# Designed miniproteins, single chains, continued (5): the designs that were tried, part 5

Each design is a single chain, and the fold is of that chain. pLDDT is the mean over its residues in the fold that is shown.

## One batch from the design tools (miniprotein)

Design m16140
Fold by ESMFold2-Fast:
Structure m16140 (fold): chain A 68 residues (1-68)
Amino acid sequence: MGREHLEEAQRALEEGDLKEAVKHLKKAAELLEDEILKTILLDVIENFKNSRKALEKVISLIEEYLEK
């Protein structure tokens, strides 16, 4: 479930569509069981929504947590 949104976010970033990437990253973050991590990542996504590099880092962080 969360991985599907990460794949969509990654594709959007490759296409240069930061708005679409932010939408999918917010959905992926909302599915996290860790409420503190969810809150932090949602804040990071909102504050860095215009930074492709920051959004790429958020994807990597969510992937790391879903791998467990």
Scores: mean pLDDT 79

Design m16141
Fold by ESMFold2-Fast:
Structure m16141 (fold): chain A 85 residues (1-85)
Amino acid sequence: MTSAESAEELAETGERVAKESKDIGAAELALGLAESTAQSKSLNADGLKSGVEGLEEKAKKEKDPERAKALKELAEALKKALEKA
């Protein structure tokens, strides 16, 4: 897959999380990373890796099961994009 395909998947996941999640910051981070990857010839691996780790940590600390699920799904989408880079 191309970096553009990964960026599109991140954008779709970010939009879904923004609609369902109470964590606007996590959705904004995903959208920002998707926009950055869409403009780049290659994915920013450092930024994506940091984003994944931060979201996974937030998901583990989150007391709301639905919000934790949304954060985990977002982290998985970012991790998937990083693996395709």
Scores: mean pLDDT 59

Design m16142
Fold by ESMFold2-Fast:
Structure m16142 (fold): chain A 61 residues (1-61)
Amino acid sequence: SALLEEVERLLEEYLAAETGKAKFEVLLRIQEIMEKASPEEREEIRRLLAEADKVALERAA
């Protein structure tokens, strides 16, 4: 869906962000999308967020 495509692009911005402020701004946009998403889309967004968080932790190690 277009909504999930937008979330995937935002997660790329999240992973590329160099500051905590930039990461936080991206997460706020994702939260706004989740408020309008279906239950199935919200579940998929949660999976994408978990995957992005795992990648971020691997980069921080």
Scores: mean pLDDT 80

Design m16143
Fold by ESMFold2-Fast:
Structure m16143 (fold): chain A 68 residues (1-68)
Amino acid sequence: MSLEQLVEEAKRLIEQLKKKMEQSTDPEVKKTLGDMVDQLEYAIKSGDKSFIQKAIETGKRVLDKIEK
């Protein structure tokens, strides 16, 4: 996967996480999702493919756990 494709996937995941934050009434859930958004934004800023890919995998796991 190209750097540009990873950045686009990370941006889409950020949008999904932000939407879940808006839908949640639990302050701890909102904080967890917000922390994950910050991590993804930092990874994008780094320009490191491996770091972005790992952040995407972590973010997907966080999103999955919050939906359970």
Scores: mean pLDDT 82

Design m16144
Fold by ESMFold2-Fast:
Structure m16144 (fold): chain A 70 residues (1-70)
Amino acid sequence: MLKEYEFELNGKKIKSKLSEEAIRAGMRGNIELLRALRPEETFEELPVSQESIEKLMKEVLRALEEERAK
């Protein structure tokens, strides 16, 4: 199973199944780079389905909004 990472982004604590590096790649709007940085964490243990990707993208979008707020 994917482990959860806890890190601070824009002064807020975030729990994510994506690493900080992967979240920062997502902030650039580059999903291909996001997958390249953390393919094992994002897709290896999860069923490769649109629903699984959407759940991960919710986490990225939350982090992106918090980062943009600074």
Scores: mean pLDDT 52

Design m16145
Fold by ESMFold2-Fast:
Structure m16145 (fold): chain A 79 residues (1-79)
Amino acid sequence: LPTEEERKKVAAELAEQYEKAAKEFEKQGLDKLAEAFKKLAEVYKKYASGEVGLEDVRKVKKEIEAELGEEMLAYSDSL
C-alpha cells in the first residue's frame, strides 16, 4: 500500500505534468482546457505540500469533470 509520503510525491509529479499540459493548451487557444489543467496542477501542488487534504483534490476534480462535460457537449452541438 502506498504511504502518505508516496502519494504526496506522486501528486507533485502530476502537478508538474498538468502544468505543462495547461501551457500547451493555452498556446493552442484552448482556454477552457488550459484553465482546467491549471486548477488540477494547483490543487495537486497544495496536496503535495500538505496545505489541503484529499477531499479538496476530489472536489476540484469533480468540478473540472462537470466543466469538461459541458465543453464536449458544446463541440457536439457544433456538428
Scores: mean pLDDT 74

Design m16146
Fold by ESMFold2-Fast:
Structure m16146 (fold): chain A 69 residues (1-69)
Amino acid sequence: AAANDATAAANLRAGLATGTLAGVRSGSHEAYKLATNPEAKEAARKGALATTLEEAIEHARKALDLLES
């Protein structure tokens, strides 16, 4: 649902705003649980599992772009 995707996007933005690996992973994990778009859900899953900040941000931004399309 659009409301779930909007909440997923908000969690991704909050995670990205922390500038930390733990924050981006946490926001991505919440987005993975909420997202209804399967491509955004998979990108959020990869962000939640990322081992570097750079990888986490890349996947989280991709998930955010897909949720806001």
Scores: mean pLDDT 84

Design m16147
Fold by ESMFold2-Fast:
Structure m16147 (fold): chain A 93 residues (1-93)
Amino acid sequence: GDVESEAYNYALERISKVVESLKLSSDTVGSRLADTLAGSATGIALGGDEEGAMKAVDSALDRAVSLGALTQEQAEELRREFRRVAREVREKL
């Protein structure tokens, strides 16, 4: 299949499971976070700018915390899971 689509779908599935486990108060915020994190993980896995991707992830998580949709502890958990998923996607390619 298309490698980029496979990488994105794998990342989205894994990240969405983590987001769901956090039981966030807003499904819309959860969905937006999952999309952003999955896209960034796919970019890193395909050899993109890792620092830029991490800054995008941190910005999205910090915004969610500032809106009260995510605790700082949940943001740290998502950062850890994001790094794990990005590695797994890269290893799968």
Scores: mean pLDDT 82

Design m16148
Fold by ESMFold2-Fast:
Structure m16148 (fold): chain A 61 residues (1-61)
Amino acid sequence: SDKELAEALEAGLKSTPLDAMATVEYYEDKETGEKARELADDPKKLRDFVKKLLEEYKKKI
C-alpha cells in the first residue's frame, strides 16, 4: 500500500544512503530502483530522490 511504501521510504531516509537505495529497489519498480542505484555515489541526490518519492506517496494516503 502507499502508506507502507511511505513508511519504508521514510525509514530509509533516516538511515544511510545505501539503505535508502535498497528500500527503493525493494518497494519500487525496476526502473525507479535503477535510478536510485545510479545516484548511490551521490548521497544528497539520492536522499532528494527518495524524499520526492515519499512526498508523492504521502499525498496519496
Scores: mean pLDDT 70

Design m16149
Fold by ESMFold2-Fast:
Structure m16149 (fold): chain A 66 residues (1-66)
Amino acid sequence: SAAEAEREAALARLEELAARDPRRRFVRVRAETPEEAERLREELAAELAAEGIAVYVALERPVEDV
């Protein structure tokens, strides 16, 4: 659960910053695995940073993961 805890902490931090600056924009992206989430974040962050948009990725896992 290290990746899940790390992701949740990052999301909480971004939400806290957004609450302090309600004009701040951010994009939420869904990913099925932590590796995919990290890759998507890196790809989007490079492009969206120029627009001043923060990126955070939420993990979406299949309900039948077993």
Scores: mean pLDDT 60

Design m16150
Fold by ESMFold2-Fast:
Structure m16150 (fold): chain A 65 residues (1-65)
Amino acid sequence: MSIFEDLAKEYKKKLEDKGYLDKIEERDGVVYIHLKKVTPEGIKLAQKYANAYELATGKRAEVIE
């Protein structure tokens, strides 16, 4: 749904703007969200992005610490 696409975009932008996001990698139908450094705030934000991404795309997303 478009609302989850918009939420995923906003969470991704926040991860990038705060310097939490290292990279996003897709392998074997799973999207891996790599964090630059492990922080409680970065993990929570990355999990929100992963959930929004899964709802928007139907793909599985996992946060890599």
Scores: mean pLDDT 80

Design m16151
Fold by ESMFold2-Fast:
Structure m16151 (fold): chain A 74 residues (1-74)
Amino acid sequence: SHMEEEKRLIKEAEETYEFLRKLIEEKKDLDLVKQGIKQMEDQIEPARQAGHYETAELLEKYVEELRKELEKLE
């Protein structure tokens, strides 16, 4: 169902965010972090087009937070 898909996408976004945030905190694999942020960003528009607005808003928030944290290391 649409609601079950939305919950799955939100969970996947949360898990990816936590993984990338941990790498930033440990200053590990920053190139992989940059790639991961771009992949999350690339998912925003497809999520909106599919009507997964909560997923899209969450991805936008996570991308913004991760970019800000990464910028502080450079």
Scores: mean pLDDT 87

Design m16152
Fold by ESMFold2-Fast:
Order: structure tokens, then sequence, then C-alpha cells
Structure m16152 (fold): chain A 57 residues (1-57)
């Protein structure tokens, strides 16, 4: 997860909010790759990357 690396920046969010955003993004990505087809998986993966970019410390 993002909080497990020292490259995470998240000055706009509390630690609790950062953890929640991280888990939501990872959960959505995992569900997409196992339940949906390739096209849906790619869309979910790009969305998850977007969430990660929003986490700036």
Amino acid sequence: GLLKTNKLTASEYTPEEIEQLQKDAESDLEEAKTTEDTETYVAKKLSAIGYQEDLKL
C-alpha cells in the first residue's frame, strides 16, 4: 500500500483518511481483475492510480 512506502505525500488528508482511500482503491482493483473482463479491469486500474495521485502529504 501507499502508506508502506516513503514516497507517499498526503498533507491534505489525515492518516485515517489516507488508509481508507488506499484500501478502497486496492479493493476495487482486486475485484475488477477477478470479476470483470479485461476492459473493466484496465478502467479500474487507471482509477486506482488516480486515487493514489490524490494522496499528497
Scores: mean pLDDT 56

Design m16153
Fold by ESMFold2-Fast:
Structure m16153 (fold): chain A 86 residues (1-86)
Amino acid sequence: MNPFVKKLIDELEKYIKEKNLSDGEKAAVYAETAVFLIKHLLARPEEVKPLLDKAKEYLANETSPVQPELKAYTERLIKEAEELLK
């Protein structure tokens, strides 16, 4: 893994823990980061897939209802990342 990408992911994980984000917010942040990294060719598909998987897991968490607009936005980002990984 690129050392810059690893550090970025480590800082992202730290931010999520410190800010106590909702599962919907975590899903959006992971999805946005996945799209950003793959779209700008900063990370390999294999390095992006775990972020995308986490976005899907948090989005599917029924104990934290996601606002409809945030859910639609996050689903769109996940789809964009999946298309870019093809």
Scores: mean pLDDT 77

Design m16154
Fold by ESMFold2-Fast:
Structure m16154 (fold): chain A 70 residues (1-70)
Amino acid sequence: GMVERGEKAGAAASAHGGGGKTGGEALRSAPDQGIREGGRAVGLSQEEAKRAAAEALLASGDEEGKRAAE
């Protein structure tokens, strides 16, 4: 649906703009660490960070699966 395409398009655009550095930079964001520890006050920011990480892990897993299938 529209949500799926929007989410993937956003991730692709972000990666395209900054290459792989965008993902690594987000994971090493010091402010994000404070927000997570702050609790659920910023629910959206915490959930967004986890969602991005889950997407990256899923894509990484697909690469290994492709290698095994070869």
Scores: mean pLDDT 49

Design m16155
Fold by ESMFold2-Fast:
Structure m16155 (fold): chain A 75 residues (1-75)
Amino acid sequence: VEELVKEIEEKYKELAKENNLPIDESASPIEKVNQIFQLEAKKLKETLTDEEELKKKLRELTDKAYALAEELMAA
């Protein structure tokens, strides 16, 4: 659990820095997961020009985000 939260915080800081966004230290782990998902989805939309690949990657990202959120809520 602690290791998972640490990974989320590191990824959140990295994505926030890449997107020139302020780091919200008050955000819960669930909120950070949601923000990570939104930032990664934005990056995929900017990077991928193929609609089919974009849809597939967004679905994978959504599934990963939900699994991670469930794991955090179960802890």
Scores: mean pLDDT 74

Design m16156
Fold by ESMFold2-Fast:
Structure m16156 (fold): chain A 81 residues (1-81)
Amino acid sequence: SPLDEFLERLRELAEKSDPETRELILAIIELTKSYRAKNPSWSDEQLLRVALSFLRWLKREIPEHAETFEEAIELVEEALA
């Protein structure tokens, strides 16, 4: 599914990231999976938009890691296309 492909690509991005950024990206993966488990009727698009909102928030709150969060945002945008 587009969501599962996105989550795998996001995990790969986390593995290439520094330890702090890695933990934040892994937290977004787990948060997105939690939303999927709690909302089984939600579409991949709805869950991708949840991940997008959190990534945009992290990019604003932690500007020192903005480049990696922007890469993650681009992965969401590809999955939504």
Scores: mean pLDDT 86

Design m16157
Fold by ESMFold2-Fast:
Structure m16157 (fold): chain A 99 residues (1-99)
Amino acid sequence: MDELIKEISDEHVEDLLKRIEAVIKRAKELGDEETVERAEKLREELEEAAKNKDKEKILKIGIEVGALAAELALKEAREKGLVTEEQEKEWREFLEKQK
């Protein structure tokens, strides 16, 4: 765990910024203005956290960026007709029943 925090370097911040830019571009292509706004906010928070060398906040932002990218991938799959809304709902209900 301490090793993961120590790996949060300028290079790690640069990689996160690239991921956020990729999310913004994809969200714009999908017309998802809410996700664009969320990603732009995360970019501003990441830049401030990097300036303040707040490694804990950088890690938290990285997790949020990952979650946002996964949500976009699912939205893109639905827009392309690769999954139906009913199939997504069935998968979510199946996972909940396994708990």
Scores: mean pLDDT 73

Design m16158
Fold by ESMFold2-Fast:
Structure m16158 (fold): chain A 87 residues (1-87)
Amino acid sequence: SLEEKEKAVAEKILELLEKAAKAEPKESEELRRKALLLRIEALESRTGKTEEAELLKKFIETLDKEYLLKLGATEEEAERAIKWLKE
């Protein structure tokens, strides 16, 4: 069912984030990016907000804060997101 698929995606996101917390910085960053991409894909599937999902995916790929600013984030929020991904 759709609900079962959504639960599986949420569990995979959690698994990736738990692994990221224990990994070396570079691997941790890659695992957090994978978790965020899965979350963005789930959001796009649920809401139909394709343009917003596209901007978020570009942010994750480039770490260019301009993509978050286009989504209505503040400079401080964008900088915190970049730091969180690189930790």
Scores: mean pLDDT 75

Design m16159
Fold by ESMFold2-Fast:
Structure m16159 (fold): chain A 100 residues (1-100)
Amino acid sequence: MKKKEIEAKRKELIDKVREEYSDKFTPEQLEEIIETVEKLIDAFEKGDLKTARKYLVKLVHEHGIPVETALKIYLEIAKIVGRKDLEKSIENALKEIQKQ
């Protein structure tokens, strides 16, 4: 996927996160979550999976996003940046959580 297409999909994802969680978090908490999601997308675009994992952990441990929800966001980012290997890995992790 071209950088311009990634930027368009990035904006779509951020807008979706803002709308979906606007009733679950304060405006200040939501903006902090969105900043973390933006940094996560930037890390994925650069192929920096170590930094991407760091921001995924931050969503769960610092922002209190449920693991299943954080993995769904991570999956959408993997799809946007075209990482099919990560997409499959995340889908398997989600299926394992949903069995419980």
Scores: mean pLDDT 76

Design m16160
Fold by ESMFold2-Fast:
Structure m16160 (fold): chain A 90 residues (1-90)
Amino acid sequence: MSDNFTMPIMNALFSAGFIRFPHELLDLSVIFDLVVPAIRENLDKIDPELQSVAERLSKAKSIEELREILSGLSEDVLRQLGVQGVQLLK
């Protein structure tokens, strides 16, 4: 099953040099281990339009909860979260 909702985030990580090939890490565990903690620790630095989504992601305690949140988001929102998450990782 291709998790289309992870691809925008993975493309952002690839563009920033955190992963070598985005298709090699099409796993929610990468987002859960790298992006979710960065958002949780820097919630005040996330754009206001993404605050509600970022807060929901910061409360995700499992990959299953993360999947439920991400699967309900538009591709544009997922891309913006990936870009901001990458900026927080630096």
Scores: mean pLDDT 66

Design m16161
Fold by ESMFold2-Fast:
Structure m16161 (fold): chain A 90 residues (1-90)
Amino acid sequence: SDEDVLTTLRNIANGLLKLTKNGHLSEEAGKLAERILAILNDKSLTTEQKVEAVLQLLDEASKRFPELQPLTDMIKLVIEKKFVVNPAPL
């Protein structure tokens, strides 16, 4: 469901921020994660608008910083599949 996608996106973004703070990921990956969280926390956007905004952000980020493409491709796969399998509670 869209709610499951938003929860997973939030968990991915929080994980990326932790890895960036610990020096395991680039500053640009951390900025991408912060922008994803900003979209997810925007109370003016519907679930569908949040998903569309994240997809646009991922396209712009990978175009600007090609080194982020494996990360943005992974996040896009999460969005595209919308949890075909019912996940355990996160």
Scores: mean pLDDT 78

Design m16162
Fold by ESMFold2-Fast:
Structure m16162 (fold): chain A 91 residues (1-91)
Amino acid sequence: HMSLTLEALRRMVERAEEAIEKGDVPAALTLLQGIVEALKADPRADPEFVEKLEKIVEEMRKATDPEKQRKLAREAVDLIREYIDKLEAEE
């Protein structure tokens, strides 16, 4: 029910990146899962991007190694940032 704006997406990504830098992997996972759910509810979201992001976030959730979780979280953040940049490329 929460509409995800580009502004909200950017703020969530920034918070996820901050959580990763602080070593708060559970907070990063929660934020990334929230982004996936919001994007799945948005009919304008690129389904290819959403599926790729969901796979990375699911691998992160299944990983038991904190180093691997952090690496996957960074990959997810980078993917979201690229997507935001693509949508705002017109600027």
Scores: mean pLDDT 80

Design m16163
Fold by ESMFold2-Fast:
Structure m16163 (fold): chain A 77 residues (1-77)
Amino acid sequence: SMDLERAQEILGRLAREEETIDITVEQARNLIPALIEKLEEALKAGEITEEQYEEYLEKLKREVKELLEEARRRERA
């Protein structure tokens, strides 16, 4: 899916501590399930361990919260 490819791109950007993309709050929220699916795919493929998966989930929750906050600020600015 294009959404999964976009989620992978965003996850990569967040991992590199890049600035938030130009997206709406609703788009950011819709990306959360896709980002989780990408992590689940990596776990299923054996590319990451269960421990790394949990670590990535915690990081993802934090990064996504920051992304949503920045998206809301941009919509108000």
Scores: mean pLDDT 63

Design m16164
Fold by ESMFold2-Fast:
Structure m16164 (fold): chain A 77 residues (1-77)
Amino acid sequence: ALSAALKQAVEALQAGDTGDKVKAAQTLLKHHGASITVDGVFGAETAAALRALGYDGASTTLDAAAVAFLKSLLPVG
């Protein structure tokens, strides 16, 4: 199960973020089966993990579309 702290961090995620919020997003991707490094930097590896889960964006940076997709991976409560 995902922790409340991880959900809160991903919900607070914004375009261009680095560090703990991105680490939370990378941890969420690993819960969905992604084989990525949790380094707090959104790059090509993290973007490829999003595309493997159905993300249709082409950007390798943390933009608004990538943020929206990451938030869509959170369970509906």
Scores: mean pLDDT 79

Design m16165
Fold by ESMFold2-Fast:
Structure m16165 (fold): chain A 62 residues (1-62)
Amino acid sequence: TAGQEMRRLMAEQYGKAGEAEGGKIGPAEALLARGDGMSWIDKEKGEELRQKAEELRRQQLA
């Protein structure tokens, strides 16, 4: 639906905004937002992004 596409675009913008602003949104949070948005359209892509977010969180804990 149009709503699903909008969420995907928003998730992409959130990621780009975080990068441009030097990490106003943590990298793991940005990846989670992208994963959530992408999962509405491409579940495999969304799952990959979520796994990358978990990897980043593990690195932050280490």
Scores: mean pLDDT 57

Design m16166
Fold by ESMFold2-Fast:
Parts: sequence; structure tokens; C-alpha cells
Structure m16166 (fold): chain A 119 residues (1-119)
Amino acid sequence: MVTVTQSGGGTFKEGSTVTLTATFSVSIPESGVVWLLERPGQPMQLVAKGSQPAGGLGSSRFVGSGSGTTATLTLTNLKLEDTGIYYAGANGKAGTASGAGAAAGALGAGNGAQVTVVK
């Protein structure tokens, strides 16, 4: 299981750029980093996977990046609909270097970073 620590949330004006950061207890490949958005009354949405925008937002405004134990999600040109809690997750082999992976696809998730967008 991976420990994920998140930072970068807050209240931001529409049109702003925000960078959310996640730090992992072990090195995670970029393709193993996922970002999820929780909005009131909406299903949980995948917004980025590694460096690729993904999920129901489909927006190139959401750019993931990663380097070993640190990953970032950059949100550009914030819109009111971007308001919610952003969770970073590690989806991959959080296993022993010598083992056949004790939990293939083990998910560790951060506590979330709340982003509130205002006019």
C-alpha cells in the first residue's frame, strides 16, 4: 500500500492556474498515477492518468506530470465546474522488488485537495 500526501488546494478565481502536488512513499511510474475528481451529486470522475487527460471532463486543461515519488496535476483556465475534491492515486505494483507483487494494481490514495472556483 502506498502512502499519498497531497497539497495545493484552496479557493481560486475563474480563469486561474492551479498546481496540485502528490508525494508517494515509493517511486511510481507516470502511467501509474491517477487523478480523480469528486463533485457533489456527480459520480467520481477520472480527470488525468499520468500525463494524459482522461475521464468525463475530456479537457486538455488538466495536465498530469510525474517524477518518481512526486506527481503534479496542473489545472489551467479554471471553470466553476472544476470545483470539487481532487484525489491522487497510485495504481500499479506497490510490491517488493523481488516478489511477484503482493497486490497487483494496489491503490493508495491521498486525503484529497479541495479546489473551489469562484467568479
Scores: mean pLDDT 68

Design m16167
Fold by ESMFold2-Fast:
Structure m16167 (fold): chain A 80 residues (1-80)
Amino acid sequence: SSADKAKLLKDAQDLAKTVKDSLIKMGVPKKKADERAQQIVDDVQKAIDDGSSASKVASLATGLSIRSIGEAIDEQLKKK
């Protein structure tokens, strides 16, 4: 339903905001943190528009979030 799609997008936006805040706290520049967060929202929106199931959309949003945080940790460790 359109209500279910709206909730999935809202949850993804909230998750992306949390990821952005975490990236900034880890020392990622605000611009790059904003770009990574926007990519999560954009990819989730595309999955919703393509008719992906709620489970698949949730899995995608979670996977992209974990990947973004993991990549930031790796980059941070290389600078120390």
Scores: mean pLDDT 82

Design m16168
Fold by ESMFold2-Fast:
Structure m16168 (fold): chain A 83 residues (1-83)
Amino acid sequence: MAEEEKERQKKVLELLKKYYDAIVTETDKEKLKELMNKIKEELEKLGVEAEVTESGHLTVDTSVLDEESILELGKYLEELRKK
């Protein structure tokens, strides 16, 4: 994989981790929507399609992630759920 693509994978993974952290920890709907819009903007800067719905859900094209990045995200979500 090219160095640029590895950097992109890492940044996308970090943004998705921030998204899941926010939905677990943030109870203020206004702040959650603000955070989701910021994550959407950063994802779009990386060429990833993302939309925030009227109901405040983030829709992301995760097909850009390789298998290793998906596994790392899964492990992060499992650890986040244990805390």
Scores: mean pLDDT 74

Design m16169
Fold by ESMFold2-Fast:
Structure m16169 (fold): chain A 88 residues (1-88)
Amino acid sequence: MAEELLADAAALAAELRALGLPEEAEAVERHVREAVAALAAGDEKAARIHLGKAQIVAARAIARARPELAEEARAAVARYEAALAALE
C-alpha cells in the first residue's frame, strides 16, 4: 500500500509538472510522503489528513489545468475538505 501510494503520487506529480504546475506536484509528493510516514508510525488519523491534503491540491490543480473537469474537481475538493473537517 505505502509503496503503491508513493508510486501513484510520483506519476501524478509527473503529470502536474508536464501541465506546468511544479509547485502543486511538489506539494502532492510531500503530503503523500507525510501520509506514508504517519501510516508507518501507526497514526491513521494523521495519514488520512495528509492524504486529504494531497487530494485537495491535486483536484485544485486539475480544475486550473483542465477546465472541462473544473466543476467535478471543485466538487471533489469540497468533499475532501468536509472529510478532513470530520476528522477534527
Scores: mean pLDDT 79

Design m16170
Fold by ESMFold2-Fast:
Structure m16170 (fold): chain A 59 residues (1-59)
Amino acid sequence: TSEERQKLIHQAIQLESQSTLYRMLGWMYRKEGDYQTAEQLYREADQLDQQAQEILASI
C-alpha cells in the first residue's frame, strides 16, 4: 500500500542518516590515527547504505 511504501522510505532515510553519522565518526578516528576503528565504522556505514538501497529498490 501507499502507507507501507512511505514507511519503507522513512526507514531508508533513517538508515542513510545513521550511515552519515558513522562516516563522520570514522573520519574523526582516522584523523586521530585510529585506522582500525575508522575502518570498522566505514564498514558499518556501508552496511547501512546497502540496507537502505535494498529497501528503496524494493518499492
Scores: mean pLDDT 88

Design m16171
Fold by ESMFold2-Fast:
Structure m16171 (fold): chain A 104 residues (1-104)
Amino acid sequence: GPVEEALAELRRLVRQAEEALSKGDTDKVIEYAKGAVEAGRRAVELVRQSDLPPELKRRILEDVAADMERVAKLVEQSNTPEGKKLAEEIRKVAEEVRAEAERL
């Protein structure tokens, strides 16, 4: 369904960011990281609107927050000023998603 599709897109973009970092392609790391954040936000919104049980919503939100933190680490490892700023922004989003999960 839509949630699973958004989660699959998030996971795909995280893997692409990791591959880009391994190749030293810092522009692609930032591009895929931005895509991953967008996919993660979409998954969070779809989970909010879903009729899924609270326990399952919490687990999905925790997984999304973990993937966002992983992406933040990747852009930070790109060692660019844009990457460092983006990592801080992504970590704030991950913290918000985790806080939402804790309220379920």
Scores: mean pLDDT 89

Design m16172
Fold by ESMFold2-Fast:
Structure m16172 (fold): chain A 64 residues (1-64)
Amino acid sequence: MTPLQQLVIRAVNQALDEGFSDEELDQLGLELQRISEEYQADPSMTPSQFTERLNQVIEEIKKK
């Protein structure tokens, strides 16, 4: 399992722990796909910046 896959799994587990609905999980999945592609395409992005973006997305979906 790659470090990226581990970060994604942690984000999904956090969302489940926070009580995300199926619809919120679907939105999270789309956002995770987008930012993981950005992370893979941008060599200047650090794992900590990727984690920060994941946390921001989780909070934004919950803010709804």
Scores: mean pLDDT 75

Design m16173
Fold by ESMFold2-Fast:
Structure m16173 (fold): chain A 92 residues (1-92)
Amino acid sequence: MDSLKERLRELSREARELAEREKDPRLREMLLGISDAADTVLSYSDQVSESTLQQAIDLLEEALRYAKEKNYSKAAAKTTSAMLLVVADQVE
């Protein structure tokens, strides 16, 4: 669990640092969205299963990779999927 939280903090930080240096407004917005999603997943990390948390992190790592490739549609889809997994786990 603690190592997964550390991965989320590093992911959020990397995305935010990339956004601060990015001049393309679409890519900046996407990177900020990934950072915010990682922060949200981290805020719920003690309330979701470890399996859900691992899946959400993997999706956010894929989202960051797609954002770096400027594949905004896939980056947005992966970010949304990570958020929906965490929200769904909260209901049960």
Scores: mean pLDDT 83

Design m16174
Fold by ESMFold2-Fast:
Structure m16174 (fold): chain A 81 residues (1-81)
Amino acid sequence: SELEELAELIRALYAGMSPEERRQFLKQLATMTGVSPSYVSQALRDRELLIEFLKRFMKEKGWTVEQVRQMVLELYAAAVG
């Protein structure tokens, strides 16, 4: 599914980051989603938890998979660039 592909993309991007880039990405993602950094950190390390988190966020905000993907890529670019 598109959601499972998005979760795998997010996990792959995060795994490829340095510790400093991961801290920045995680902080920004937590801020944008209104969720604690600790919860986001757990979700990024747990595929099932990440999928559940994305489903809840999309339902609460009325966002599409495409909108979430765009947000994640923008946050990734900010953390790495």
Scores: mean pLDDT 87

Design m16175
Fold by ESMFold2-Fast:
Structure m16175 (fold): chain A 70 residues (1-70)
Amino acid sequence: SIEDELVKTELRILTFRIMAESTRWVIEKFGARMPAEVVANNEEDLKKIEEEIKELEKKGEALKAAKKKA
């Protein structure tokens, strides 16, 4: 159902937000102690996670719009 897909989408967004916060924490706490390549890789991963969150948020809005039309 649309309701089940919305819940799954919201849980996926929450999971990626936790991953983003964890990645930021690692960079902030350990970045100065890590090789520059490792920092750059973590920053790229964070960027990808933030892009995934934006796409999932768009999907969530589309599902909410579909529910209102039903």
Scores: mean pLDDT 83

